Designed miniproteins, single chains, continued (2). Designs and how they scored, part 79

Each design is a single chain, and the fold is of that chain. pLDDT is the mean over its residues in the fold that is shown.

## One batch from the design tools (miniprotein)

Design m6906
Fold by ESMFold2-Fast:
Structure m6906 (fold): chain A 84 residues (1-84)
Amino acid sequence: ELEEELKKLMEELKKAVANGDGKKAIEKAKKAYELAKKLGEKAVEEFMEALLEALKAYALANGKLPEEVIEAEAERIREEFRAA
């Protein structure tokens, strides 16, 4: 169940990034990351790969990255650094 929810959130994240909807992308990224942490390290890695793929695809197609998505990634990295 949780793994299925994570997959849906990652697909929604990819669509939000592709559409340039930064606010929705941040919302989906935060939810996916929290769910991935509950599932374990492999799920976190899968989430990171999906996020990176979505951002790269958006950059290649539009030459632009939603600022809010970049901010969400920075905030996630800071949270991990605080936890370390």
Scores: mean pLDDT 70

Design m6907
Fold by ESMFold2-Fast:
Structure m6907 (fold): chain A 61 residues (1-61)
Amino acid sequence: RVERIVEATRRVIARKGPSASLREIAEEAGVSQGTLRRTLRERGIHTKEELYQFVSEQLGA
């Protein structure tokens, strides 16, 4: 579940840069914005900035 969101975030940032919206990330992941927000909250991620930090950590670890 979260791995799909991490990969979608990576792809969207690679194509559109950090100005990309959560809506675009949700569409790339094939989920609703509500599902995206719920999945992120379960991991303590509440903002787009926290999502980007999380993705960077996953790719750099």
Scores: mean pLDDT 76

Design m6908
Fold by ESMFold2-Fast:
Structure m6908 (fold): chain A 86 residues (1-86)
Amino acid sequence: PPSKKTLEAEIKLSFAIMANTVAKLALERGIPPTEEDVALLERAIELAEEAARLAEEAGDEETKKRAEEVKRESEELLREAKEKLA
């Protein structure tokens, strides 16, 4: 069975993926971002970073790489959201 650290990494990563998906869909559909959307993406970055650290500690290189990719996507989406709020 997965270790507790692996499960925690997967849960945190799942939240970050969900937040990124919501942000992408809103941007694609022309829905203006809100301050709440910015906060959600900032939280997604934090959780993806935590997931990468937990995956590294567990020796799960695949989950670590995925978390790093998700973090980069969250950072790009955050930049776009902030630009549209300006």
Scores: mean pLDDT 86

Design m6909
Fold by ESMFold2-Fast:
Structure m6909 (fold): chain A 82 residues (1-82)
Amino acid sequence: TLEEAEELIKKGEEYEKKGDYKKAGEYYEKAGEIYEKLGKLDEAIEAYEKAAEAYKKAGDMEKALEAEIKAGILQLEKAILG
């Protein structure tokens, strides 16, 4: 599943380069979910932050906010809970 998350990040980057920000956000979000399940907090936070930025560029403010909240919760968990 780690390799799956890495592949999803690469796909997100590919779609972002093509200007398909909606697809980029979806791939980054899926990668974040996998990293989160694996306990890879730094990678999960980065993936959700990339998803939020991609969704903002796509004009999907609801998805952007959801991704920002997920990243914020994990960042707080990392900072306070270790």
Scores: mean pLDDT 86

Design m6910
Fold by ESMFold2-Fast:
Structure m6910 (fold): chain A 75 residues (1-75)
Amino acid sequence: MSEEMRKRLEVEALIVAGRAYLALGKKKKSVEFLEKAVELFEEAEKAAREAGDEESAKEARELKEEAEKLKKELE
């Protein structure tokens, strides 16, 4: 596996994990799950920017904003 391919897989894995925690946070109304989603999406955005994947970076940023908004509503 090339370094480039590994970076892309890392971005995808982080987004998938973040989406799972976002869904759990919504379903359970859990600040802890939403905090985990924010962390994962922030990491995904950084990894996507390093990989030059602007589309994934934008997706991660938008998902992070959604998770932060929901967290704010529960706090």
Scores: mean pLDDT 84

Design m6911
Fold by ESMFold2-Fast:
Structure m6911 (fold): chain A 73 residues (1-73)
Amino acid sequence: MKEIEELKKKAEELEKKANDYYAQWARHRVLADRFAADPSQAELASTHRQLADDYWALAEKYRKEAEELKKKI
């Protein structure tokens, strides 16, 4: 069925987006932790923490969308 193949491709695209955002989250989390160790860089730590939170939210959104599509396959 063509519909099943289309759902599989869409789920794969959403999983790729989620993985890309998880990678961004992980990168900014590491930077936030490093900057948090230095009180003079507290503002940078806060900025990277906020970016990490934003990327995590996007990753979870796309992961959830991919899982919903997989339920239809």
Scores: mean pLDDT 84

Design m6912
Fold by ESMFold2-Fast:
Structure m6912 (fold): chain A 75 residues (1-75)
Amino acid sequence: MRRPLSPEEAQRLLETAKQLAEEAIKDYKEGNKSRAASHLAALGVLAIGADIEGNTEVAEEIRKLYEKAVKEMEK
């Protein structure tokens, strides 16, 4: 069965995701598009990993951070 994250693990994962999303936006706006793409890709991998492990709510929050970052970059 799917393994639930502890509250501490969930918090760390979301903090990492928020940092990656913000770094992606900053890198993109500063012209570091390859770095922005790398941070955005890492964010996507975290969302997929959380979903596979059954942490659906965390995965959805990470996906929302991804979509928000893309919208900020695309304008």
Scores: mean pLDDT 80

Design m6913
Fold by ESMFold2-Fast:
Structure m6913 (fold): chain A 61 residues (1-61)
Amino acid sequence: EKEKEIERLKGELEGHRTRAENYQLAVKHAKMLTPAQLKAAQDNLARSQKRAEELEKKIKE
């Protein structure tokens, strides 16, 4: 484990968190989305949240 590696992982985690927040906002404003766009936003939100959780656990290890 190295400081540079931890900082890189934190950067990846923040990237996934930002993407999850953006997708969550899209889902919250679903009235402006087509059914296909809403489905895609929900799937992308779930994927980004899962990846963020995995990275957060790895950083804390």
Scores: mean pLDDT 74

Design m6914
Fold by ESMFold2-Fast:
Structure m6914 (fold): chain A 65 residues (1-65)
Amino acid sequence: LVGAIVEAVEDFEGSGPDSLRLRKGDRVEVLEEVDPEAGWVRARSLSTGEEGLVPASLLRVIGRR
Protein backbone atom coordinates (compact mmCIF):
# COMPACT_ATOMS: atom_id res chain seq x y z
CA LEU A 1 0.00 0.00 0.00
CA VAL A 2 2.97 2.40 0.59
CA GLY A 3 3.38 4.72 -2.42
CA ALA A 4 -0.18 4.09 -3.62
CA ILE A 5 -2.52 6.92 -4.56
CA VAL A 6 -5.83 6.15 -2.84
CA GLU A 7 -9.26 7.77 -2.57
CA ALA A 8 -11.46 8.25 0.50
CA VAL A 9 -14.71 6.25 0.11
CA GLU A 10 -16.43 8.35 2.81
CA ASP A 11 -15.82 11.38 5.05
CA PHE A 12 -13.39 11.02 7.97
CA GLU A 13 -13.45 13.73 10.63
CA GLY A 14 -10.32 12.52 12.42
CA SER A 15 -9.93 10.72 15.74
CA GLY A 16 -6.96 12.51 17.36
CA PRO A 17 -4.33 15.23 17.00
CA ASP A 18 -2.24 13.22 14.49
CA SER A 19 -5.17 12.17 12.30
CA LEU A 20 -5.84 13.54 8.80
CA ARG A 21 -9.33 14.85 8.02
CA LEU A 22 -10.75 13.56 4.73
CA ARG A 23 -13.82 14.20 2.60
CA LYS A 24 -15.31 11.48 0.37
CA GLY A 25 -13.40 11.59 -2.92
CA ASP A 26 -10.20 13.12 -1.46
CA ARG A 27 -7.00 11.64 -2.84
CA VAL A 28 -4.00 10.85 -0.67
CA GLU A 29 -0.62 9.18 -1.02
CA VAL A 30 0.10 6.39 1.48
CA LEU A 31 3.47 7.09 3.12
CA GLU A 32 3.66 4.41 5.82
CA GLU A 33 1.68 1.50 7.26
CA VAL A 34 1.81 2.55 10.92
CA ASP A 35 -0.32 -0.26 12.40
CA PRO A 36 -1.05 -3.02 9.86
CA GLU A 37 -3.04 -5.10 12.39
CA ALA A 38 -5.32 -2.16 13.32
CA GLY A 39 -5.36 -0.94 9.69
CA TRP A 40 -3.89 2.56 10.21
CA VAL A 41 -1.72 4.30 7.61
CA ARG A 42 0.10 7.60 7.46
CA ALA A 43 -1.01 9.49 4.37
CA ARG A 44 -0.40 12.84 2.67
CA SER A 45 -3.26 14.88 1.20
CA LEU A 46 -2.67 15.66 -2.48
CA SER A 47 -4.75 18.87 -2.22
CA THR A 48 -3.24 20.41 0.98
CA GLY A 49 0.06 18.54 1.48
CA GLU A 50 -0.89 17.78 5.10
CA GLU A 51 0.11 14.42 6.62
CA GLY A 52 -1.70 12.34 9.19
CA LEU A 53 -3.12 8.99 10.24
CA VAL A 54 -6.22 7.50 8.57
CA PRO A 55 -7.96 4.11 8.70
CA ALA A 56 -6.98 2.03 5.65
CA SER A 57 -10.56 0.65 5.51
CA LEU A 58 -11.78 4.09 4.32
CA LEU A 59 -9.36 4.10 1.35
CA ARG A 60 -9.69 2.66 -2.16
CA VAL A 61 -6.54 2.12 -4.25
CA ILE A 62 -6.72 3.96 -7.60
CA GLY A 63 -3.03 4.65 -8.40
CA ARG A 64 -1.76 1.09 -8.81
CA ARG A 65 -2.91 -2.35 -10.04
Scores: mean pLDDT 74

Design m6915
Fold by ESMFold2-Fast:
Structure m6915 (fold): chain A 129 residues (1-129)
Amino acid sequence: ATDEVGTKESMVLTYTMAGRIYLAQGDYDKAIKAYEEALALDPENVTAWTNLGEAYLKQGDYEKAIEYYEKAIEIDPESVRAWTNLGEAYFKQGDYEKAIEYYEKALEIDPNNERAKENLAKAREKLKA
């Protein structure tokens, strides 16, 4: 029962990969459904929560994106991706001070995270204007 189809873990990976493919195609509804299926199998899957938030962010639903990123952080407070994505959601809302706070939190966990550094610089430039 270690074959690629039969395990819960391989099913979760299959759904998260399908979600990423749909997200790349701009099919956000199918991406959301794929991540929901992954979470039905593994409700503690931090990657699935962060990717579900990203799908909502791409649809412009920043409030739902924030909700799902906060869920990912509740499960794993060391998730650099979830903190960085939470900052990006607040940046999209124009809340640059909160964006900075959450990017700085990501960099406390991983000081070498290039995405968090780049996004922090952009948010700081917005706050100067």
Scores: mean pLDDT 87

Design m6916
Fold by ESMFold2-Fast:
Structure m6916 (fold): chain A 106 residues (1-106)
Amino acid sequence: STADLIARLRALVEETVKELLEKIKNEEARKALEEQHEAFLRALEQAEADRLSLAEVRALVLEQVAAMYRAVAPLLSEEEAGIFVGLLGRLVDGIEAEVAAAEAAA
């Protein structure tokens, strides 16, 4: 169900943000990341309330990942930017896998 997908996406985002907060030392980037994490969770809660389709949830979560990139990436050193891009890439791959699994189960 879409609700099950949203719950899995929420867990995946929380895990990714936790790992990023352990690896990123820049205080401004950490604050931006925490703010973007809170916005992402609110967007997922609203998607569930609005009963969005799987395709709409996919579009929303990819847009939230892009927003997180725009807010956080400019604040990072080259080394931390590499870590950030790598972990966001893993998050995108995880999102696509969860959406594909939900579509196959529908």
Scores: mean pLDDT 88

Design m6917
Fold by ESMFold2-Fast:
Structure m6917 (fold): chain A 70 residues (1-70)
Amino acid sequence: DLERDISVALARMTASVLVKAGLLSQEEADRLIELAERGDSAGLRELAAEHPDPEASRLFLLVADTVEKT
């Protein structure tokens, strides 16, 4: 599914950038990608609410919004 593939690609790119910036561990990055692959927008919003960094939280919400479009 093209929309799913785009959402997963966005999640992978977001995870990579945040890990490189030191805002996300590899385990947290894997969780973000897993939630996007499952189409779990609620899980992504929960992850955003739990994260202390506002920029990471905003990017998680962007991924969640993209996942919800289907």
Scores: mean pLDDT 81

Design m6918
Fold by ESMFold2-Fast:
Structure m6918 (fold): chain A 74 residues (1-74)
Amino acid sequence: MLGDILEARRRINKVALETGFDLKKIYEEEAEAYREIGDRVAKELESLGQPEMAEDARNLADEIAEKLREKAKK
């Protein structure tokens, strides 16, 4: 669920801040993960006969991934 992903993200960011871990690496990994999740969701929606929702899912995943990659680039 989206809530679980957001909570995991908050916990990872908190641990990175507290331990000095590289947040840039986390953003890069999150961007790839969101693209993979978006593609899987889109394929499932297409299988359910919802091609417009599948396109929206891909576009949203790409937008999120692009914003995360911008944060990683600095």
Scores: mean pLDDT 73

Design m6919
Fold by ESMFold2-Fast:
Structure m6919 (fold): chain A 56 residues (1-56)
Amino acid sequence: PLSDEVVGLLVEAMAAYVKGDFEKARELFTKAAQLAGVPAPKSLEELEDLLRRALS
C-alpha cells in the first residue's frame, strides 16, 4: 500500500538500477523511502532487498 508518487520513484529507481546507474537508483530510493517513512538503504545489498520487497 504505497502512494502513486512513491511507486513512481520506485519504478524510476528500478530503471536506473537495471541500467547499472546505482548512484541514481540509490538517490531515487532514498527519496521514495523518505516519502514512505521507511529507512533509506545504506548499501547496494540493502537496496536490492528493498527492491525485492517493494515488488512482492
Scores: mean pLDDT 73

Design m6920
Fold by ESMFold2-Fast:
Structure m6920 (fold): chain A 70 residues (1-70)
Amino acid sequence: LDEFFKAMEELRKAVEEARRRLTPGQAAEIEDFVREALVKATEAYQAGDFDKALEILKEAIERVREAVAA
């Protein structure tokens, strides 16, 4: 439980950083991707698949950070 909410907070921070560093268009694409990932993670969490929910969040965090680093 704590890990899931910490990952959600980390993802929120990564998106905020993307908004600061990327163009508005690139930031919008990242926000759309993150919104879809959050839906999938919430669905996995509601299904009781906490490992999958956490994996989806971690993958999303990594992709957002990669987009900012590129």
Scores: mean pLDDT 82

Design m6921
Fold by ESMFold2-Fast:
Structure m6921 (fold): chain A 60 residues (1-60)
Amino acid sequence: SQQKRALLARVEAEAEEGLALMRAESTYIYTGSEEERERELERARRVEREARERARRVEE
């Protein structure tokens, strides 16, 4: 339905905002080493995957 599509779009937009915030925080906090930045990016990717799965549940 249109309502479900709107919810999916909102969840995806919120995931994008969350990723941008986490990237900014990793850059600020974990500027010491490449390994630290990679681990923080992995956390950000996990948040994105969780948001995508949540959106999938709304669709189904």
Scores: mean pLDDT 68

Design m6922
Fold by ESMFold2-Fast:
Structure m6922 (fold): chain A 68 residues (1-68)
Amino acid sequence: SKAVKADPLKLSPEAVRSLVEGEAKHLERLVKENPEDEKAKERLEFLKKLLTLSPEELVRAVAEEMEK
């Protein structure tokens, strides 16, 4: 299945960052194809904010997001 989410605490901070960048890139494509998708835009902006965090803060923030 293409939708399996990895446990961020079992990944290196670099791997967590790579996953967040990959999801942000996917959402950028969705927003370009469907610019009226407000949920995709909100999630993209959230992921862009995560990418400005330090590696340790990024891992913690991703773990918190996965609890939702």
Scores: mean pLDDT 73

Design m6923
Fold by ESMFold2-Fast:
Structure m6923 (fold): chain A 80 residues (1-80)
Amino acid sequence: SKEEEIIKKVDEIMDEINRLSAELRADPSKADEVRQRAEKILEEIKKLMEENKDASPEVVRKITAAAIGAIGLLLEAELL
């Protein structure tokens, strides 16, 4: 279903956020690269949120969790 496709996309975004966070912790010299990617991820999540504002509560929760993750990654990169 369309909802399953959205959930899959959000899960892929979360996997990327977790991978980037791990890379940043392993190599702080990547802070600028991670920051730029986190900003692009946030823009993608904003688009996904706008396109799915009327989605099920489960989908909205997953998109929100991804947004929080991306914001956290951006802040982590800014603080390094």
Scores: mean pLDDT 86

Design m6924
Fold by ESMFold2-Fast:
Structure m6924 (fold): chain A 90 residues (1-90)
Amino acid sequence: RYLDLFNQGLQAMSNGDYQSSIRHFLDAVRIDPDSPLTPWGYLLAGRSAFRLGQYQQSIQLFQRSRDLAPDNSSIQSTSDSLIRQSQQLL
């Protein structure tokens, strides 16, 4: 189920398994792209990509998160901050 994959992504991230975290979050957003959690799925996948030094991938994931939640100020500000950090590390 969607929530099971999302929770597996969070568990993988907590364990430092960032590759598995990305896979689980992206699998979750693919199953239910219209979920209110989908922007958070992209944001968390982006954070995991950032931890792996995959800065170009993290920027794309943060941009996707931001675009899907234009009215969510928390996602907008967090995504913008992480995009700037990722760009500085490229």
Scores: mean pLDDT 86

Design m6925
Fold by ESMFold2-Fast:
Structure m6925 (fold): chain A 69 residues (1-69)
Amino acid sequence: KLEEAAKLAEEAISLMNSKAQELLVKALQYALVGDFEEAEKLLEEALKLMNSKAQELAKRAYELVKEYV
């Protein structure tokens, strides 16, 4: 699951600006430690800064991390 999440996150990152990348990485880090409230807040901010393809990949990565934790 984490391996798949990392792959999807890397694909999403390749499609977005550096600000969205930073927010997505932080969101996934908070999700990994079980802080879903902060993770979802950061994910929402990141999603505002990316195209629909990157949004799809980022959401799938987050769901996989959430299922792992």
Scores: mean pLDDT 77

Design m6926
Fold by ESMFold2-Fast:
Structure m6926 (fold): chain A 56 residues (1-56)
Amino acid sequence: MEEKIRRVVEELGLSEEQAEELRRLVEGFLRLGFDEETALKLAVAAIEVDLRAAAK
């Protein structure tokens, strides 16, 4: 999982703060019973919404 998160951080050009938020979201979705791939997809979608909301 960590290597997949790192790849997403690099692809999206996320800051260290945004990368930490992504990890936190992935962990949250995993706690809800989602598998690693689904948790990562949901976390990425949430981060993208957050980035757009920041108007950047």
Scores: mean pLDDT 77

Design m6927
Fold by ESMFold2-Fast:
Structure m6927 (fold): chain A 100 residues (1-100)
Amino acid sequence: MSPLEKGKELFKQKKYKEAAEQYEKHLERLPTDAIAWYNLGKAYEKLKKYEKAAFYYAMAAQINLGDVGEEAKKKAEELLKYIKDPQMQAFIKAMIGMYK
């Protein structure tokens, strides 16, 4: 079973940390998979690791300009308020093209 398939199954079982580890393994081999970045963001959001979640959503938004990228951008914007490091906040804003 592929890491991507295993990650999706673990997410359904609410094993979010294990799901995230499988998505990370998939992305080591295919870093252009925007859907996998989005799923990794969702897993970290469920773990309340909002800084990591925002970063992974921002990665998905940069790679995919379609519906997944638009939803990922909104999720990253929502999580900015939980990022305590001003440098990380500025970096994520730059990734998602926030200039308005």
Scores: mean pLDDT 83

Design m6928
Fold by ESMFold2-Fast:
Structure m6928 (fold): chain A 67 residues (1-67)
Amino acid sequence: SELAELADELTVELSKKLPSDITLVVAPSPSLDTEVRALYDAEKKAMLILFGRGVSREELIRRAEEV
């Protein structure tokens, strides 16, 4: 699906900007609609990025880079 392809592409792009010891998960969340939510746990070195189906690729990349 296009959302899975977008999640995979963002995982690749953002992983290049993050330290190799950080676990990154990018996943679509239907409940978020046009929103993006990013959560980072510094102790576990894990980042979770959730995005709604109504978010454009360009807007999602912009918001992900702000976090």
Scores: mean pLDDT 72

Design m6929
Fold by ESMFold2-Fast:
Structure m6929 (fold): chain A 55 residues (1-55)
Amino acid sequence: SASVKELTEALQAGDFETAVSILRSKNSEQLEQLEKELPEQFRPWVRFFKKELEL
């Protein structure tokens, strides 16, 4: 999805402001799907943000 690409690009660029904004725009089901579709190296980052932001 477009969100997977945008989040991947933001994380690769170190643009955590954009990454967090994308995650906050998603509901729980969308976040789970997004995490599964992300490159493996970025999944721990998303899991960390989900826990810290209570998403």
Scores: mean pLDDT 78

Design m6930
Fold by ESMFold2-Fast:
Structure m6930 (fold): chain A 90 residues (1-90)
Amino acid sequence: ALEEIRELLEEAAEELRELAEESEDPEAAEASLAAAEILEELAENPETPTREMLLALLAAVLLAAAAGDLESARLALETAEEIERLKKEA
């Protein structure tokens, strides 16, 4: 369970960094990088309680959405949904 959570967060963070590199909008790119950093911190601490982890992921969603980066916001939201499922199975 913890390894699956770590892998999911690491994969999502890598995808967010790729979206930042491909972005033509500097503000959206900066938001994608900030979201990636949040997910990277969570990947270092996969034992973080479900509520705290989901709130951090929601912060990543809101940061990306506020900058107009809807693709990064969607990725962070999908990651949060999968984390919630994995945490319920444990």
Scores: mean pLDDT 83

Design m6931
Fold by ESMFold2-Fast:
Structure m6931 (fold): chain A 73 residues (1-73)
Amino acid sequence: AEMASAEELRKAAEENVKKAVEAARKGDLSKAAAYLAAAGIWVAAASFAGHEETAEEMRELVKKAIEEIEKIL
């Protein structure tokens, strides 16, 4: 099976949460939602790959991004 490393999955989630916050700051809530959804998919991928600790770290990143976006709204 072609599975990314824990580090690659974490970087993918980090990139998507950063883009989500940036999109929200620009007023593009549709794009922000899309990037948050993508980050959530990477969290699921990390969990399915057995990288539970990394998945939990990624969930915390998504949670903090949502909190930041809520402050913008």
Scores: mean pLDDT 82

Design m6932
Fold by ESMFold2-Fast:
Structure m6932 (fold): chain A 92 residues (1-92)
Amino acid sequence: MSPRELEAEVQLGIAQIQAGVARLVARKAAAAGDVEELRESLEVVRKSGEEVERLLEENPDASPEIQEELRRLREDIRRLAEEIERTIAELE
């Protein structure tokens, strides 16, 4: 394993954890009707999406497996952002 491949895998893992935490926070905020916390979760989700896109652009030589996981995470983040935006609109 090259140090560059390991770094990409570590950054992917961090992004996955951040997205997962934001999803749980957003679900809790939605259940409570907390629009402010939903907006904060949306900002975290959007920044995570930007980071995943950066990782894809900066690591074109990453293994197909890492690239596939990054693309799946990008799609999951996009769907999560849309879900949070819809929930905010429904509460306002």
Scores: mean pLDDT 80

Design m6933
Fold by ESMFold2-Fast:
Structure m6933 (fold): chain A 93 residues (1-93)
Amino acid sequence: GEDFRKGVEALEEGKYEEAAKYFEKFLEKYPDNVIAQTGLGLAYYKLKEYEKAVEYFKKALEIDPDNLGAIKLLQELAKEGNEEAKKIIEELK
C-alpha cells in the first residue's frame, strides 16, 4: 500500500522518523506484516530507540524465525550490551 511504499522511501532517504510513522500506520491495517515490522524496527534502531527496535524485531521473529534482517540487528544490539536482544538471540539457538 501507499503507507508501506512511503515508509520504504523514507528509510532509503534516511528519514527515520517519517519511516517509523508510515510503517506504524501500515501495521494498524496489517499487524502481522513481517517486512513492515522489520522496517519499523530498523527505523527505531537508526533513531537509537533500541527498546522499540527490539520489540518489533521480536514480533517479526515470532512470525518468521529465519528473518535474517531482524536476527542481524538483534545480534548487533546484543553485542553492544542490550540484555533483551541477547536473551532473544540465545533463545534462537
Scores: mean pLDDT 88

Design m6934
Fold by ESMFold2-Fast:
Structure m6934 (fold): chain A 66 residues (1-66)
Amino acid sequence: ATILVKSDENPTHFTAAALVGMGTEGATATADGENTIKVEVSEDEEALERALRYLNGIPGAEATVV
């Protein structure tokens, strides 16, 4: 599943923070523009839900499933 995250943070910094918070297991994050990060997680519904909760909890971040 794919999550699009928009943040006012530096993409590299935000990508590292996102991976640390979710754990690196089953998650990949790549910069998709200046302030946007594309996060891919396993097809597992629970993993997607946990990732979405974590990302939306980051100050200044907006996470949307695409």
Scores: mean pLDDT 71

Design m6935
Fold by ESMFold2-Fast:
Structure m6935 (fold): chain A 68 residues (1-68)
Amino acid sequence: AAEREEEAIKKLQDELGLSEEQAKKALAIARNSKGDVEETVRRLQTDLGLSREQALKAIEIAEEYGLV
């Protein structure tokens, strides 16, 4: 639901220091790479400049809100 995406965006901003646009992009990457954690991590690193630890945290947040 859109409400879950909104909450995940806020948590990504708070935990990782992302802008709203960067958080939206992170969720889109995680959702489009369902089941492939390593590809999701790689895309988050290349597209958003996240570290591996930050990328894994972004995936964790998306999972927490049922988005992956």
Scores: mean pLDDT 79

Design m6936
Fold by ESMFold2-Fast:
Structure m6936 (fold): chain A 101 residues (1-101)
Amino acid sequence: DDEEKASMLVTEALEAFKEKKYDEAIKLAEEAVKLAPGTPVAALAELIKGKALFKQGKYEEAIKEYKKAIEILEPYKDISAVAEELLKEAEKNLKEAEKKL
């Protein structure tokens, strides 16, 4: 299942992010998005990519990734508590990145 593989890549991307390996986190997140595009797993991957880009000072690119995550998560917010929480995190991160521009 491509979504299961994407979930594994997201776990690896999050670990790379925690270790401050931002380029690796971005690469793993991009692979996850390609395997499961438009899913909540892809939205989480886009959030991780956005956070890594933000840590690298790439604020405009981070904003683009947060907006992609929001677009995916918005339809799920009333059905999934996890999606609602991720949506709130994406919106908070978007506002923080926009203040850096």
Scores: mean pLDDT 88

Design m6937
Fold by ESMFold2-Fast:
Structure m6937 (fold): chain A 60 residues (1-60)
Amino acid sequence: PGKLVRAVEYFPSAGPGTLALRPGEVAEVLEEVDDEWVRARSLSTGETGLVPKSYLEEIE
């Protein structure tokens, strides 16, 4: 199973390929793209996209 993370800050969509998350929303990390970005899947919507690691905290 992928790592679960929770948004700690509101991240609006920053353009194509990014995933918008509201504080408290849970996502699964699919891939660490680089040191600052992950590709994640929202558990609320099922959408995938890039999210900054600094906006996320690990859970479970």
Scores: mean pLDDT 79

Design m6938
Fold by ESMFold2-Fast:
Structure m6938 (fold): chain A 100 residues (1-100)
Amino acid sequence: LEREIRNLLESAEASLARLRALLPTLSPAQQAAVERILALLEEMREAIRAGTLTEEQWRATRAEIVALARSVEFPAEVDRLLTQAMAAMDMAAQLYFERR
């Protein structure tokens, strides 16, 4: 796996770890949305590492994450961490597809 892509996936993981730590402070609806987003982003990270991610899968998953994020009002810290994780994942996916 390319070093730049690895670094972006590590950056995403750090943001996701912070989101997991905040789960107990969230409402049940916020927890459900964040847990689903975490599962989707972990699936996409695994697909990049395995070399199996398709552009179609990333577009569909990204759209689902955006819809989930818009379905619930989040605290500012959660919004910031989600934005950071998505930015890192978007860049990792872009580089991954450019190099495949």
Scores: mean pLDDT 86

Design m6939
Fold by ESMFold2-Fast:
Structure m6939 (fold): chain A 97 residues (1-97)
Amino acid sequence: MLEEKIKELEEKIKENPNNVNLYVKLGLTYAKAGKYEEAIEYFKKALEIDPNNEDIKLALKGLELIKEGKIKEGIEELKKSKNPIIVNGAKEIEKLI
C-alpha cells in the first residue's frame, strides 16, 4: 500500500538523511502512484544532496516528460540511468501505464 511504503521510507530517511537512494526510492514510490509532482520534489531533494549525479538529472528529465504526457519518452529517459533502482522503477511504471 502506498501510505505504508511512504512511511517506511520517511522513517529510513530520518535515520539516514544524506542517503540519496532513499529519496530516489520515495520519489519512485510517488511516481508509481501517478503522483509525478511529489516524485519530482523528492528527486530534487536527492540532487541537493548529490548535485553532480547524472542519474538523478536523467530521472528528473524523465519524470518531467511523463508529467507533460510524454510517457514513452520519459520512461526511455529513466532507462538510460546507470542506477538500478531508477531503471527498475522505470520498468515498474511502464507496466502500470
Scores: mean pLDDT 85

Design m6940
Fold by ESMFold2-Fast:
Structure m6940 (fold): chain A 77 residues (1-77)
Amino acid sequence: MVEEAKKLLREGREAFKKKDYETAIKLYREAIKKAEEAGDNLLVAAGLVNLSEVLAAQGKDEEAEEYLKKALEVAKK
């Protein structure tokens, strides 16, 4: 559901803001899954971008770059 995915993205951003990176990652992954189920490619891309930002903040730069590339591909569909 698009609305559930948007709610999960907001909750994930709040967790990221508090530097609760594990909670932010879980919420963003859940949001991506809900967006995929809804067929909303732009919302999937948004979730992947947010996930890449958390991974970069954790020093997982290689994983962050892969998710960012994935977001660009999904957004062009």
Scores: mean pLDDT 84

